Designed miniproteins, single chains. Designs and how they scored, part 67

Each design is a single chain, and the fold is of that chain. pLDDT is the mean over its residues in the fold that is shown.

## One batch from the design tools (miniprotein)

Design m2325
Fold by ESMFold2-Fast:
Structure m2325 (fold): chain A 74 residues (1-74)
Amino acid sequence: SHEAIEEAERMAVGVYLEAADMLAAGVPREEVDRRVAELLREFRRKAREMGIPEEEIERLVAATRAAVDRELAA
C-alpha cells in the first residue's frame, strides 16, 4: 500500500539520520559503516514483514547507502 511504502521511506531516512548523527558526534567511519549495515539488515526484515516488494526494498537500501556514502565523503 502507499502508506506502507511511505513508512518504509521514513525508516530508510531514519538510517541516514542515525549515520549523520554518529558522524557529527565523531564516531569513526568503520563503526558508522558497521552500524549502517546492521540498520539496513533490520530495515530489510521490517520492510519484508510489511509486504513491500523486494525491488522497492533494494531501491531504498541503495538510495540510503548512497546518501550515507556522500555524508562520509564530506
Scores: mean pLDDT 87

Design m2326
Fold by ESMFold2-Fast:
Structure m2326 (fold): chain A 70 residues (1-70)
Amino acid sequence: MTTTSTQLALAPPGARISTRTFSFPTLEDAERALRELTREAERRGGRVVAATLTVSDDGVDLTLAIAEPA
């Protein structure tokens, strides 16, 4: 058996990191928004370095950390 460790995606030291939180009524809406926001970041030469989905009785919160080149 081989053990492989994977590091979390990190922004380069010169990159600007923006954190944004969005609220959605359903997990499906949150997942759709995640895909759209990831494509939008890619169009701008940026990268999604972290994504967190928090599910609650009132809906789903999507928190994204996006690194953009300076």
Scores: mean pLDDT 72

Design m2327
Fold by ESMFold2-Fast:
Structure m2327 (fold): chain A 100 residues (1-100)
Amino acid sequence: SKESEVIALIRELLSSANVDEDTINEAVKTFQQAVAEGDAGSAEKIAEENLGKGNLKEKLAKVVPYTAAALFLEGKPLSAIRVTLISVIRLSAVDVPESA
């Protein structure tokens, strides 16, 4: 299914960004819950709100699955979802904790 392909994509991209397996598993679960709720607008808003929160790992665990859920619910192709998620990961990586 397209959902299983997006889940595989989330796992691939977060793993390549050096996110740990437990955090990846939580991100996948977040994606599945957001898709089940069926509200692309709410998913997009949650992703946007989390871009300015927490450390890199915490941002990726929220921003990536909610962005993916919004695009999936809007019927975007896998290629568009991939490109957007890569951009979001790169954008998130420019923020560092103030104490770092």
Scores: mean pLDDT 80

Design m2328
Fold by ESMFold2-Fast:
Formats: sequence, C-alpha cells, structure tokens
Structure m2328 (fold): chain A 56 residues (1-56)
Amino acid sequence: SPADQIRAAILEESSATINYMLLVLKYRDGKATRDQVDEAEAKMLAASAAVKQLLS
C-alpha cells in the first residue's frame, strides 16, 4: 500500500541519516575516510528525496 511504502521510505531515511552522522563522527576521530562520509551523505539525500516524492 502507499502507506507501507511511505513507512519503509521513512525508516530508510532515518537509518541513512544515523549512519551518516556516525560516519561524520568517525571521520573527525580519524576512523573513516572522506569517501565513506560522502557516500553516506549521498545515500541520506537520496532517501530524503524518496520520502519527499512519496509525500507529494
């Protein structure tokens, strides 16, 4: 259902956002690369765009 798709998209956005935040902290501590942070940011932005598209 559309509601199930929206819930799945919101959960994906939340997971991607948490992963990005944790990678930013790891990068600051010298435990992750810039490429890992940039990849996680791209995934977060894509997930956010998917939620926005489903809610429009």
Scores: mean pLDDT 89

Design m2329
Fold by ESMFold2-Fast:
Structure m2329 (fold): chain A 62 residues (1-62)
Amino acid sequence: IDLEAIARRVAEETGVPFATALEIVEAILAGDTDRAVRLGLEADRMEAGALARELIREQLAE
């Protein structure tokens, strides 16, 4: 999985900073649900979290 590529796409699509998008992607992959929820607290970040989960799922499913 290319974490940087997923994080860049999340940042581009949702407008969140790349650093925030990367932390969301890392939290999801680490299974840290509390951290992922906290990072996605704001509406824009909630969309970033949802997109990150979808992109991770797509990469894991080929």
Scores: mean pLDDT 70

Design m2330
Fold by ESMFold2-Fast:
Structure m2330 (fold): chain A 79 residues (1-79)
Amino acid sequence: DRELLERLGEKELAEAEAALRAAAAGKETLTLEEVKEAAGLSDKQVEYMKKTFGSDEVTLEQALAALEEFIKESIDKAV
């Protein structure tokens, strides 16, 4: 079942990446509010990102790295 959960995580990450790229619309950075809306993040996850990056704005790469960690944690708790 772990393999199926990992494949679902890959799909979630791909969908979130597409949404984040659309929200970025050629911008160099995204606000945490834009990341929250595009990726469907919780307030707790947004607070984690703000503390981790020390800014209300993040690059697409930083947003994707944080999403990867959130998805991985979700899979690890389910297995």
Scores: mean pLDDT 75

Design m2331
Fold by ESMFold2-Fast:
Structure m2331 (fold): chain A 99 residues (1-99)
Amino acid sequence: SEEEKKKEEKEKAKKMLEHREKMEEYIGEAEKYNKENDEKAIEYAKKAAEHLTEIVLLKPEVAEGAEELLDRLAATASPKVAEAIRAARDELMARVKAA
């Protein structure tokens, strides 16, 4: 029982770390392309939101933090990139609610 719980927690922590590292990488790329290349910024923002969705599915208590993160990214983005980030946030919340 206790060993099974420790195994589950370790696997969950590993998946969380992998998704967090990819999310942070894609956020960095989205910020790099912001105002320089909207298509690339949108591509990377969507990839970041997908990894963030997986994090929230693994740990639903971070959902508010995920919304705030995407709202902050949208606030500093070009209008077209901000629109795509808001759409990705809505999709993330819908997917989390459906899970």
Scores: mean pLDDT 85

Design m2332
Fold by ESMFold2-Fast:
Structure m2332 (fold): chain A 68 residues (1-68)
Amino acid sequence: SEVFEKIKEELIKLGLSEEQAEEIAQEAMSQPPEQVGNVVYRKLLEEGLSREQALKAGLFAQDLALSS
């Protein structure tokens, strides 16, 4: 849950609502660790964030998932 909370917090900092951040974090955490960053990246692009913002957040989430 530490990884989940940190991903959610990062998404909220990017301007997503608590509900959106929780849904994305839940979906990402339901996938294998190596897919976590890809899920975050794709979902942020769908929400209209820039490629740069989506990549940064995706890499952050991926590093957390693999380091746990």
Scores: mean pLDDT 84

Design m2333
Fold by ESMFold2-Fast:
Structure m2333 (fold): chain A 117 residues (1-117)
Amino acid sequence: EFTKVQREAIELLDKLTELANKLVNKARKEGKFDVAQKILDIVNRLQAAVEEAIRHKDLETLKLVTEALRKSIEVMEKALETGDYEKAVKELEKILDEFEQRLKEISPEIYADIQAR
C-alpha cells in the first residue's frame, strides 16, 4: 500500500507543480507578485510534506498530504478557469492550515522536520 500511495502522491505533486507554474506565470504577468509568491510558498510546503512523509515511511501522513494535494489541484484548476487568484490563495492557505493542524496531531516529528526546512 505504501508504494501505491507514494506513486499517487508523486504524480499529484507533479500535476500541482505544473498548475502552480501556470498560475504563477499568469499572476506575474498581471503584476500580482504577492499572489505568485504565496502560491510558490504553499507548493514548496506541500512538496516538503511529501518528501518527509516518504523519508519517514509514514503511510498516514502520506495519505493526509495526498488528500491536500488533490484539494489544491482542484483549487488551482478553478483559478486557471476563473482568473480569481486571490480566492485561490485563500482556499489554498485554508487547505494547508487544515493539513498542518492534522499533521501536528498524527505526526508531530514530521511536522517539526517540515518546519526546520
Scores: mean pLDDT 87

Design m2334
Fold by ESMFold2-Fast:
Structure m2334 (fold): chain A 87 residues (1-87)
Amino acid sequence: SEQELIDQIKQLAGEIGRELAEAQRAIDAGDREAARRHLERARELVRKVEEIRKQSQKNGFTQAAKVADTLVRIAEEAIRVLEEKLA
């Protein structure tokens, strides 16, 4: 159902947020390798959200697709900003 997909997106949003927060803490501690691992995990979680977005679009679940698309955009921007701090 669309509600089940929205609930999955909310769960993934929380997991992405935790990985990004841990990446920032690793950056602040000078642990570049830990930061990269957390960013890789965040990217994998974003890929799962993108799969839900595509499935939602295919099934006409407009609200779930919109929520997923918004999360992907926000998460990709956050990952990019953190990756720039590692350069």
Scores: mean pLDDT 91

Design m2335
Fold by ESMFold2-Fast:
Structure m2335 (fold): chain A 77 residues (1-77)
Amino acid sequence: MKSLLEKRRELGREIAAKIYESILKEIEKNSDEIVDGFKDIGDLMSEYVKQVAQKKPIKGPDEETRKRLLEEIASLR
């Protein structure tokens, strides 16, 4: 049988895979907006990294996008 540590690692991978799938679907829904905003992606990523380094809460997408991501994760397609 797998160790408790290995089971925890596998659960983490499964959760991560579900999150990635939901993120990819959201990116597809907003592809045009992403293309238009591509130039600013580097600045956005730098801001997120800075917030993490300063132990600030990460600014996520708007409330509606966040709800869609959570709904997709919960429904598990």
Scores: mean pLDDT 59

Design m2336
Fold by ESMFold2-Fast:
Structure m2336 (fold): chain A 84 residues (1-84)
Amino acid sequence: DEEKYLAEFEAKKPELLATSLEELLEEFRELTGDTGSDEELQRRLRALYEEALRRGEAILRERGLDTPGYRKLVEFHREVLERL
């Protein structure tokens, strides 16, 4: 049933991405106290996200954590990054 879960995730991915982007931007603003414009905040968040994703992928590879679930997690975050 992991295959069923992955198929349902893929079907809902556009909605999840839109919601996650809005929530991520707001949470980042709240956590950092950043008073910059949404565009400035997006640029800073994008740079941090690119670095975090690169490091996260390296850690997963070094630890041998390459399950379908981890691959979908990485894929989702790459899609978030592409939309920032």
Scores: mean pLDDT 73

Design m2337
Fold by ESMFold2-Fast:
Structure m2337 (fold): chain A 91 residues (1-91)
Amino acid sequence: DQIIADGQQVVQNMQQILAEIQSLADQTGDPTFQAIAQRVQAYLQQAQAILDEMKANPNMPRSEKILKLAQMGALLLSASVFLIVAKKQQA
């Protein structure tokens, strides 16, 4: 299922974002990066829950799957914004 594959890619991209923010936290010792990492981790957990729900319900209508993938995309966008903020905070 292409929609499930796209959802898996969203989760993988969010995991990479979280790892980069955690790396910045380790390099700087700044508690602001820990706070940002915690928020991104919460978004990742929400995206994973949506993906797991789609996997558990293979007969889910295509329209529902598309809306859920869009919700996952919004979470990825939010995580990406926090990464931009983290990089600016480092500078």
Scores: mean pLDDT 86

Design m2338
Fold by ESMFold2-Fast:
Structure m2338 (fold): chain A 71 residues (1-71)
Amino acid sequence: ADPFSNEQIRRIATILGESQATVRKRIRSAEEAVDAIAETLHGRPVGAPPPTPEELEAMAKRIAELEALEA
């Protein structure tokens, strides 16, 4: 989820003298960078709850089935 509300984005845009669209683009780029780092290091986004052993087994099985279909 976006850590900033629409009101906070408006205030930031005013302080920086930039458009709200530019501020939103900067936030999105930062979120994408954080998500990419989190996925590289942990295989999932920051703040997501840890998967249960049953969920990990179910995901592994589904990946194996999809790989078998793709040959």
Scores: mean pLDDT 60

Design m2339
Fold by ESMFold2-Fast:
Structure m2339 (fold): chain A 70 residues (1-70)
Amino acid sequence: LEEEVEKAKEERDKAAKKLIDAGNKYTQLVEKGGSKEDIDKAKADMDKYGQKFVELSKREEELKKKLENE
């Protein structure tokens, strides 16, 4: 169970980093006049990793609650 909490935390942190990277990419593309396709892809990546981050955060919370009950 503790290992599952650590894995969920690691996955969440990876998703957060990818979300930040996608956000930075989006900002750079908008500022430098990138293609619509590149901008749309960065938006899609932000949405994807944002959703994954929320899901993993909920999973980590559930696992922590189970660990606390032991």
Scores: mean pLDDT 79

Design m2340
Fold by ESMFold2-Fast:
Structure m2340 (fold): chain A 95 residues (1-95)
Amino acid sequence: MLSVEELIAIELRVIGIEIEIERIKKKIEEYKEGKISEEELKEILEELKKIKEELKEDIKKLEDEKSELAKRIKEKIEELLKEIEELIEEIEKLL
């Protein structure tokens, strides 16, 4: 079982990733408008791949956790992983 401190640390990291995903969505739109370079978009793609691996590690840590907080965090991570995979596919189609 994860400690409450470890659960809070994962939750804060997940919140930070949600904010980062919204920033990335805006950058993809800026690329479509010709406002950022292909090099910047490639850097964003590598960033998304890194975030995806970090979230996969976090979900494994939460797999056996049954608290309400752990369930909420797990659901959020599953939603973010889906969104990240869609964003990766979108960027790869643009490159």
Scores: mean pLDDT 85

Design m2341
Fold by ESMFold2-Fast:
Structure m2341 (fold): chain A 82 residues (1-82)
Amino acid sequence: SAAEQEKKEKKALELFEEKLKEKIEELKKEGKDEKLIEEIEKFAKLAKEGNLYVTPEEMNPYELEAVKILQEAIAEAAKELE
């Protein structure tokens, strides 16, 4: 049903946000550049809005690393939903 799909989507978003928060906390503990964290937060917002378009050829190193971290968080959240 539509209600069951909506609940699954909400749980997927909650798991994604949890995994992303854990990764950001680890990056902060490791003393990673704040610019990387800003790019992660920017791309996370775009991903939630369904507006994330990846063009690796046009991305700087911070944007590339941010996308990689987001893809890892999405994959980890998806695996927990199986």
Scores: mean pLDDT 78

Design m2342
Fold by ESMFold2-Fast:
Structure m2342 (fold): chain A 55 residues (1-55)
Amino acid sequence: MKPVVLAQEQINEAQRLIEAGDYDAARSVLPDEDFANKLLKTHEDALALRAKSRG
């Protein structure tokens, strides 16, 4: 992965927005689209695993 400099506060804010379901706002907070896409994918995978464990 190429090095990316991000403020910890931006990452925390994006994570909170993803948890709230506001994916567009989360993407706008993160300047790196690749990082934003990976963060969103990780969250979606976690939700899918939780759904399977309930069923």
Scores: mean pLDDT 69

Design m2343
Fold by ESMFold2-Fast:
Structure m2343 (fold): chain A 89 residues (1-89)
Amino acid sequence: SLKDLVEKLKRTAKDMKKIADRLMTLLTDEDMIKRIQDLIKQIDDYIKEAEEALKNGDVEKFREYSGAVVEKLSQLSREILQGQQELEK
């Protein structure tokens, strides 16, 4: 169901934020930290928009915002991988 999709996206976002938060305590690249913070904020904002669209029965907006969440989660995953590579000695 669409509710199950939202809960899955919320769980994935929560798990990735935990990894990102820990990573940011180790990073010295201020631009990378800012990109990660911006992605986390955008993910949270799009999840709220997707939940509101679902509550209002707006399936089109739900697809738009849930798709945006998936894209931003993908971008966050790439930033996490890059940050981990920067920490390799």
Scores: mean pLDDT 87

Design m2344
Fold by ESMFold2-Fast:
Structure m2344 (fold): chain A 86 residues (1-86)
Amino acid sequence: SLIEEFVAEARARLEALLADNRARKASLEEALAALEALRAELLAELDRLVAEHGLSPEVEAAMRAALDHLTRQAERRLREAHAAAA
């Protein structure tokens, strides 16, 4: 489904971002800025999909909730990793 495809792509991009930040040894500030930029890109893509496909409010709400959950989990993982390194 479109929801499952969007969520899978968002998850993959967030995991790639976490892996890249870890490999580069990015600061917490740099990592959070990169996460915020990716969140904005994913929200813009979601808004585009809603407009282009005429998605229902219920489907849009489900996609936004899933993206919010994934980005909050990524932020928590970044903060925990940096706290453990301190």
Scores: mean pLDDT 86

Design m2345
Fold by ESMFold2-Fast:
Structure m2345 (fold): chain A 102 residues (1-102)
Amino acid sequence: MSAQEVRDELIAFGEELIASATHLSEEEREILLSFGYMYASISQLAIETGKMKASKLEELKEALRLLLEGSIENKPVDRERLAKLYEEAGDLETAKAIRELM
């Protein structure tokens, strides 16, 4: 799987999650969609620079879900689970940063 394919899959996944949240305003949807696009673009760059593995798309989708659902449901993100997903994707620096900010 290419870095661009991972980006496109993450964008589609984020759009589907946001579309399912019928209680959000149009402004809130635009903010969350912008976040999803940024997340997908950063993930593409991390794969292209060798910081993350394209084969770990499912871990990246789960991390995006935790971040988006936390915002949609106004609930705290499970930071240890989020850190583990980044670690499994190969981004050890981001995983460490998430744990250290806990």
Scores: mean pLDDT 81

Design m2346
Fold by ESMFold2-Fast:
Structure m2346 (fold): chain A 79 residues (1-79)
Amino acid sequence: AAELVERLAELAERMEKEGVPEEEGRERLRELLSEYLGRELSEEEVAMLLMRLGALVSNRPIPSDEELRRKIREGKALL
């Protein structure tokens, strides 16, 4: 989990530096996550992982899965 988050943070920083379009960057993140977990991820699972990554990069407490699902359902994002 921690190693995955570090790799996601590195990929996100690299995409920002390279000026990768948001849509393309999102697809790259989805591919990395799917490969790492050995399965295709749903849009909800990708959103939850990105919210966790955003919290970590911002040095904020990581929300629980329940809280993240609630925020996604309500259309709220902490990223």
Scores: mean pLDDT 64

Design m2347
Fold by ESMFold2-Fast:
Order: sequence, then C-alpha cells, then structure tokens
Structure m2347 (fold): chain A 56 residues (1-56)
Amino acid sequence: GPGAEAAAKGGPASGLAAGAEAIRQGHVELGRQGVEAARKGDGPTGGRLGAEGTGA
C-alpha cells in the first residue's frame, strides 16, 4: 500500500526522484550523479546529490 511504498521510496527511489527534479531545473550534472547513485543503491549519496540540485 501507499505507506509501505512511501517507506521504500525513502531510499534509492527518493534519490532517483530528486535527481530527475534537479535535471528538470537545469542542474543536469548534479541530477545525473544523483540518478546514478540512486541506481547503484547508494541511497545517502543519491539523495544528497539530488537534493542539492533540486534546491527547492
């Protein structure tokens, strides 16, 4: 359900989404790094890189 999926999204899926958002805002390199880190399962790195690029 939504709660269980939200908990799972707190990891690599969250980093992937943040990376995509960073790319959308024109931070292509930062977003790309976030997406790659999330894909590799480096949750802390992926989330951090994507969040920095998002800057919302």
Scores: mean pLDDT 56

Design m2348
Fold by ESMFold2-Fast:
Structure m2348 (fold): chain A 76 residues (1-76)
Amino acid sequence: AGKELAERIRKLASQLSNPEAQKLLLEAAEAAEKGDFETAIELVKEAMLAETGSEQWAEYAAEQVRETIEELLKKE
């Protein structure tokens, strides 16, 4: 679960143009691999806010990550 989420977050980081947002997503991926999903969600939100400047898009991205975590945890 955590490794799969981390891989998806790292792929997203490679698509961003803001270096600070990329660093935050890499930290989020590390948190996800450790099973710290709450920290991973918060870091994704901060990263997307840095990249887009939009709180609405940042909150949307955080919600998508939360949904992905819930689905991965159901699969085991």
Scores: mean pLDDT 78

Design m2349
Fold by ESMFold2-Fast:
Structure m2349 (fold): chain A 115 residues (1-115)
Amino acid sequence: NEKEEVLRELEEQLERAKNYSGNPEMAELLILLLRMQKAVVEGDVERAREYADRVVELLARLYDLDPEVVEEVRRLLYEGIERALKLEDPREKVEAVEEGFHRALLLALEAQSNR
């Protein structure tokens, strides 16, 4: 069962991320990404959006983002979740969420640099 394999792989990645001894903020971002991916694969849209909101709060604090940028970061994360929900393949769902996350992170980094 591909869904069970993907969920197992995500749980293994979560355990590795929790034990990462490097940058704690990067570890927290990775953990939140993996939790969003797991929630979407499980079909729990509400929980996926809750984790997305936690990513938004963390990025806003880390990069001192303006409110307009905060809402664009949220939109990109939610877009990733919405795209994933339209897909049937669990691996494609994981990829869609990751793409939204990468776009959100790049926007946050660019906004901080160009201010």
Scores: mean pLDDT 87

Design m2350
Fold by ESMFold2-Fast:
Structure m2350 (fold): chain A 76 residues (1-76)
Amino acid sequence: MIDEKEVKEALAIIALTVAEKYSTDPEVRELYRKARDAIAKGDYDKAIEYLKQALSLNPDDKLLRRALEIVEELKK
């Protein structure tokens, strides 16, 4: 069975993948890609940094907020 941590990582990556598909801003899309790559590598500090930068550019993105919450929980 997949571990709880792996499920949370997968959910955050899926949320960011969907958010990227619905974003037309290349800067925001690049931040989503960098955040997903950081999550996949287990670099949660870098992921949080990129997600906070993306959120400052797109504060109403609910998928982005949920991804940030999941990654912050993974860092605990």
Scores: mean pLDDT 81

Design m2351
Fold by ESMFold2-Fast:
Structure m2351 (fold): chain A 81 residues (1-81)
Amino acid sequence: SEKYLRAQEVLYRYFEEGVRSGDLESYYEQGLKEMGKILGQSVLEQLKPVIDRMWEEGIERYRREREEARREEEERRRRLR
């Protein structure tokens, strides 16, 4: 459904903004509110376990990517010395 694709886009957009701002919790709450406008509250509540899992998976992916970037930056700095 078009509504589910828009809600998924909202989830990803708010996650990116949360990462950018350093306030994942605030943007998670704002994203849920915006998704509720698209899906309706009852559908949002039914999907909340899936949304929570996707958000948690996003956090774990972000942590891995950030750690990888840190290790790559350290290696780059060592090569320049």
Scores: mean pLDDT 81

Design m2352
Fold by ESMFold2-Fast:
Structure m2352 (fold): chain A 91 residues (1-91)
Amino acid sequence: MEAARRARELAERGDIEGAIRVVEEAARRGDTQAALDATRAAVEALERKGDYEGARRVVLAGLRVVPEDLKTILELIGLLLRVIGLQLDAE
């Protein structure tokens, strides 16, 4: 999806705020799947860069904007726990 690609590219260059805006824009359009896909793409790119704090910020933004779909919330919580685990392992 275009949102996932944009979020990934922004995250790859360290533009965390840009990646968050892509997630928020997808959610504002009512496209929960695009918001989730953008969140995952940005988080995976940030994990590859070792930016676990940025990845955590993106997941938290996703959780804030998609509150109504339990499946999506659970997927985002799983992603957040994964990022926290990687951040703790990096210590």
Scores: mean pLDDT 80

Design m2353
Fold by ESMFold2-Fast:
Structure m2353 (fold): chain A 80 residues (1-80)
Amino acid sequence: SAALRAEAETVIRQGEELIEEMRRENMPESLIRKVEEAIRRVREALERDASDKELMDAIIDAGSVITLARMLLVARRKEK
Protein backbone atom coordinates (compact mmCIF):
# COMPACT_ATOMS: atom_id res chain seq x y z
CA SER A 1 0.00 0.00 0.00
CA ALA A 2 1.33 3.41 -1.02
CA ALA A 3 -0.41 4.96 1.98
CA LEU A 4 1.24 2.55 4.44
CA ARG A 5 4.63 3.09 2.78
CA ALA A 6 4.24 6.87 3.18
CA GLU A 7 3.19 6.40 6.83
CA ALA A 8 6.24 4.18 7.43
CA GLU A 9 8.54 6.85 5.97
CA THR A 10 6.90 9.47 8.20
CA VAL A 11 7.33 7.32 11.34
CA ILE A 12 11.03 6.71 10.50
CA ARG A 13 11.60 10.46 10.04
CA GLN A 14 9.79 11.29 13.31
CA GLY A 15 11.83 8.65 15.14
CA GLU A 16 15.12 9.97 13.72
CA GLU A 17 14.25 13.54 14.73
CA LEU A 18 13.32 12.36 18.23
CA ILE A 19 16.58 10.39 18.60
CA GLU A 20 18.55 13.53 17.69
CA GLU A 21 16.61 15.54 20.32
CA MET A 22 17.02 12.80 22.95
CA ARG A 23 20.80 12.66 22.36
CA ARG A 24 21.06 16.46 22.56
CA GLU A 25 19.27 16.33 25.95
CA ASN A 26 21.31 13.33 27.23
CA MET A 27 18.36 10.98 27.64
CA PRO A 28 19.10 7.42 28.85
CA GLU A 29 20.87 5.31 26.20
CA SER A 30 18.41 2.44 26.85
CA LEU A 31 15.47 4.66 25.86
CA ILE A 32 17.27 5.98 22.75
CA ARG A 33 18.02 2.37 21.77
CA LYS A 34 14.34 1.42 22.03
CA VAL A 35 13.43 4.14 19.52
CA GLU A 36 16.33 3.09 17.23
CA GLU A 37 15.19 -0.56 17.34
CA ALA A 38 11.56 0.38 16.60
CA ILE A 39 12.40 2.44 13.49
CA ARG A 40 14.93 -0.21 12.38
CA ARG A 41 12.07 -2.75 12.28
CA VAL A 42 10.02 -0.37 10.10
CA ARG A 43 13.01 0.14 7.74
CA GLU A 44 13.52 -3.64 7.52
CA ALA A 45 9.84 -4.18 6.64
CA LEU A 46 10.07 -1.54 3.88
CA GLU A 47 13.33 -3.00 2.49
CA ARG A 48 11.93 -6.52 2.12
CA ASP A 49 8.53 -5.34 0.79
CA ALA A 50 6.73 -6.87 3.78
CA SER A 51 2.97 -7.48 3.73
CA ASP A 52 0.62 -4.60 4.57
CA LYS A 53 -0.16 -6.33 7.89
CA GLU A 54 3.52 -6.72 8.83
CA LEU A 55 4.29 -3.12 7.82
CA MET A 56 1.24 -1.83 9.74
CA ASP A 57 2.25 -3.81 12.86
CA ALA A 58 5.77 -2.32 12.66
CA ILE A 59 4.36 1.21 12.23
CA ILE A 60 2.01 0.79 15.22
CA ASP A 61 4.82 -0.58 17.42
CA ALA A 62 7.17 2.25 16.41
CA GLY A 63 4.44 4.84 17.00
CA SER A 64 3.88 3.49 20.52
CA VAL A 65 7.61 3.59 21.35
CA ILE A 66 7.95 7.13 19.95
CA THR A 67 4.92 8.30 21.97
CA LEU A 68 6.33 6.82 25.19
CA ALA A 69 9.81 8.29 24.59
CA ARG A 70 8.32 11.71 23.81
CA MET A 71 6.24 11.64 27.01
CA LEU A 72 9.32 10.70 29.07
CA LEU A 73 11.30 13.53 27.44
CA VAL A 74 8.55 16.04 28.34
CA ALA A 75 8.29 14.66 31.90
CA ARG A 76 12.06 15.02 32.39
CA ARG A 77 11.94 18.65 31.23
CA LYS A 78 9.18 19.38 33.79
CA GLU A 79 10.82 17.50 36.72
CA LYS A 80 13.37 20.28 37.22
Scores: mean pLDDT 86

Design m2354
Fold by ESMFold2-Fast:
Structure m2354 (fold): chain A 95 residues (1-95)
Amino acid sequence: IKELEEIGEKETDEVVKLIIKAAIAALQGRLEEAIEHLKKAASLDPSVRVQLVAAIRELERGDVAGALRLLAKALEKLGHTEAAEALRKAAEELE
């Protein structure tokens, strides 16, 4: 979580900020808040909408690890490989 918070502080892109906020909220068990952040991100950037909608569905099922892996794919597509790796590590720690 601290790694994600630090990455989020340095981020200027609104979509990436929302994805990181959603990941932190999901890791803290605040699934409804995480879903709202992802809905907003999906409305702002159509290029990652498929990954974000899939992540929302995983959160609705209670699969936080699956959601984090989908968010990592979205971040990787946006060129944010460091944030994507942090999400994959968090997902692995949940299994």
Scores: mean pLDDT 80

Design m2355
Fold by ESMFold2-Fast:
Structure m2355 (fold): chain A 90 residues (1-90)
Amino acid sequence: MEEAIKHLEEGLEHAKKAYELSPNKDIEEAIEHLEKGIEYAKKGDLEEAIRHTAEAIRHLSKAYNVLEGEAKKYAQLGLDHATLALELLQ
């Protein structure tokens, strides 16, 4: 659990950087779902943590496909960390 939370927190920081560089609705939704994923993981609600992490991955993937430059790199880092967190939560 602790390792999964660290990856969710790292994914959230990268998603926020992507949003600062290039505001995008999918990044905004990914940030919301990562924040919820962290909240539920800290509460021990594994089902809700997995659900929100999966939604964050879906939105980060959509953003990654349309973003460019440095924003795309941060979206990719966010996606990589969220994906690793999901594997650790399952």
Scores: mean pLDDT 90

Design m2356
Fold by ESMFold2-Fast:
Structure m2356 (fold): chain A 73 residues (1-73)
Amino acid sequence: MKEEELKKRQEEIRELGERAAKTGSPEDLIRAGQIMADYILEKGKETGDTDLYTAKAQDLLEMTAKEAAEIEA
């Protein structure tokens, strides 16, 4: 992945995180988590350590889903 693409994804994650913090929107939090999980999975493919990075991505998605549910509660 080019460094420009990497920085763009980091900016997207940051922007979604800031928006979620301002709005308290569980949907924005879930979107940020999903983009971050996709990035983690791509890193796993680059390193060849797909099992480790798949587990990290799943754990992140589970955490963001739980936190989003807590916001709605």
Scores: mean pLDDT 73

Design m2357
Fold by ESMFold2-Fast:
Structure m2357 (fold): chain A 99 residues (1-99)
Amino acid sequence: SIKERVNQLLEETKSEDVQTRVDAIRELGKLVPQASDETLKESIPRLEETTKDEDFRVSVLAIDTLSRVYSKLGDFEKLEELHRRRPTIGTTAIMIGEK
């Protein structure tokens, strides 16, 4: 089930291996549209912890994934707060898709 896969990926975000955490958070982001609102709400605390990851790529991907979660749940206040925490190394221009 999607819920079981999401739970497995949340556990993988705790891995000592950076690449495992990167892959887990990226796959979580892809599953957001398919997950139930309850499953997404249950994932928020662990995703919030992952946004504080010491690895920059993991942190940025976690912010992206959590942004998708808040957007799907309609929590635009949390979405705005989350975007203010995003590290800026040219990433903003790429994600906005400006002309």
Scores: mean pLDDT 78

Design m2358
Fold by ESMFold2-Fast:
Structure m2358 (fold): chain A 102 residues (1-102)
Amino acid sequence: LSEEEINQIQNELISLATKTEKQLQEALKNNASKEDVLSIINETLSGIKSLANKYPQSKWLQTLYKEFESVAEYSKNKSKNQMILLAGSSLGMMLIHVQVLK
């Protein structure tokens, strides 16, 4: 990947994580339904998938997508609060990985 492509991936992932964190905080504050939380998680997964498809040469991004997909799948059978915790933890790890991408 070029330096410009790495910067684009970093910026898009930070933006996606920030949006998702805000949506999860609002869901927790408003006691949103489990289906609403699942929708937020699936929207985030779609964003990561779009990036992975745009940069198929990035093995790291492909791995990130598969890991988040596994978390999303595992979350379907969990309580609302457990889903929020799992999603938040996964986003936190994603942000750490983004910081070391260079």
Scores: mean pLDDT 82

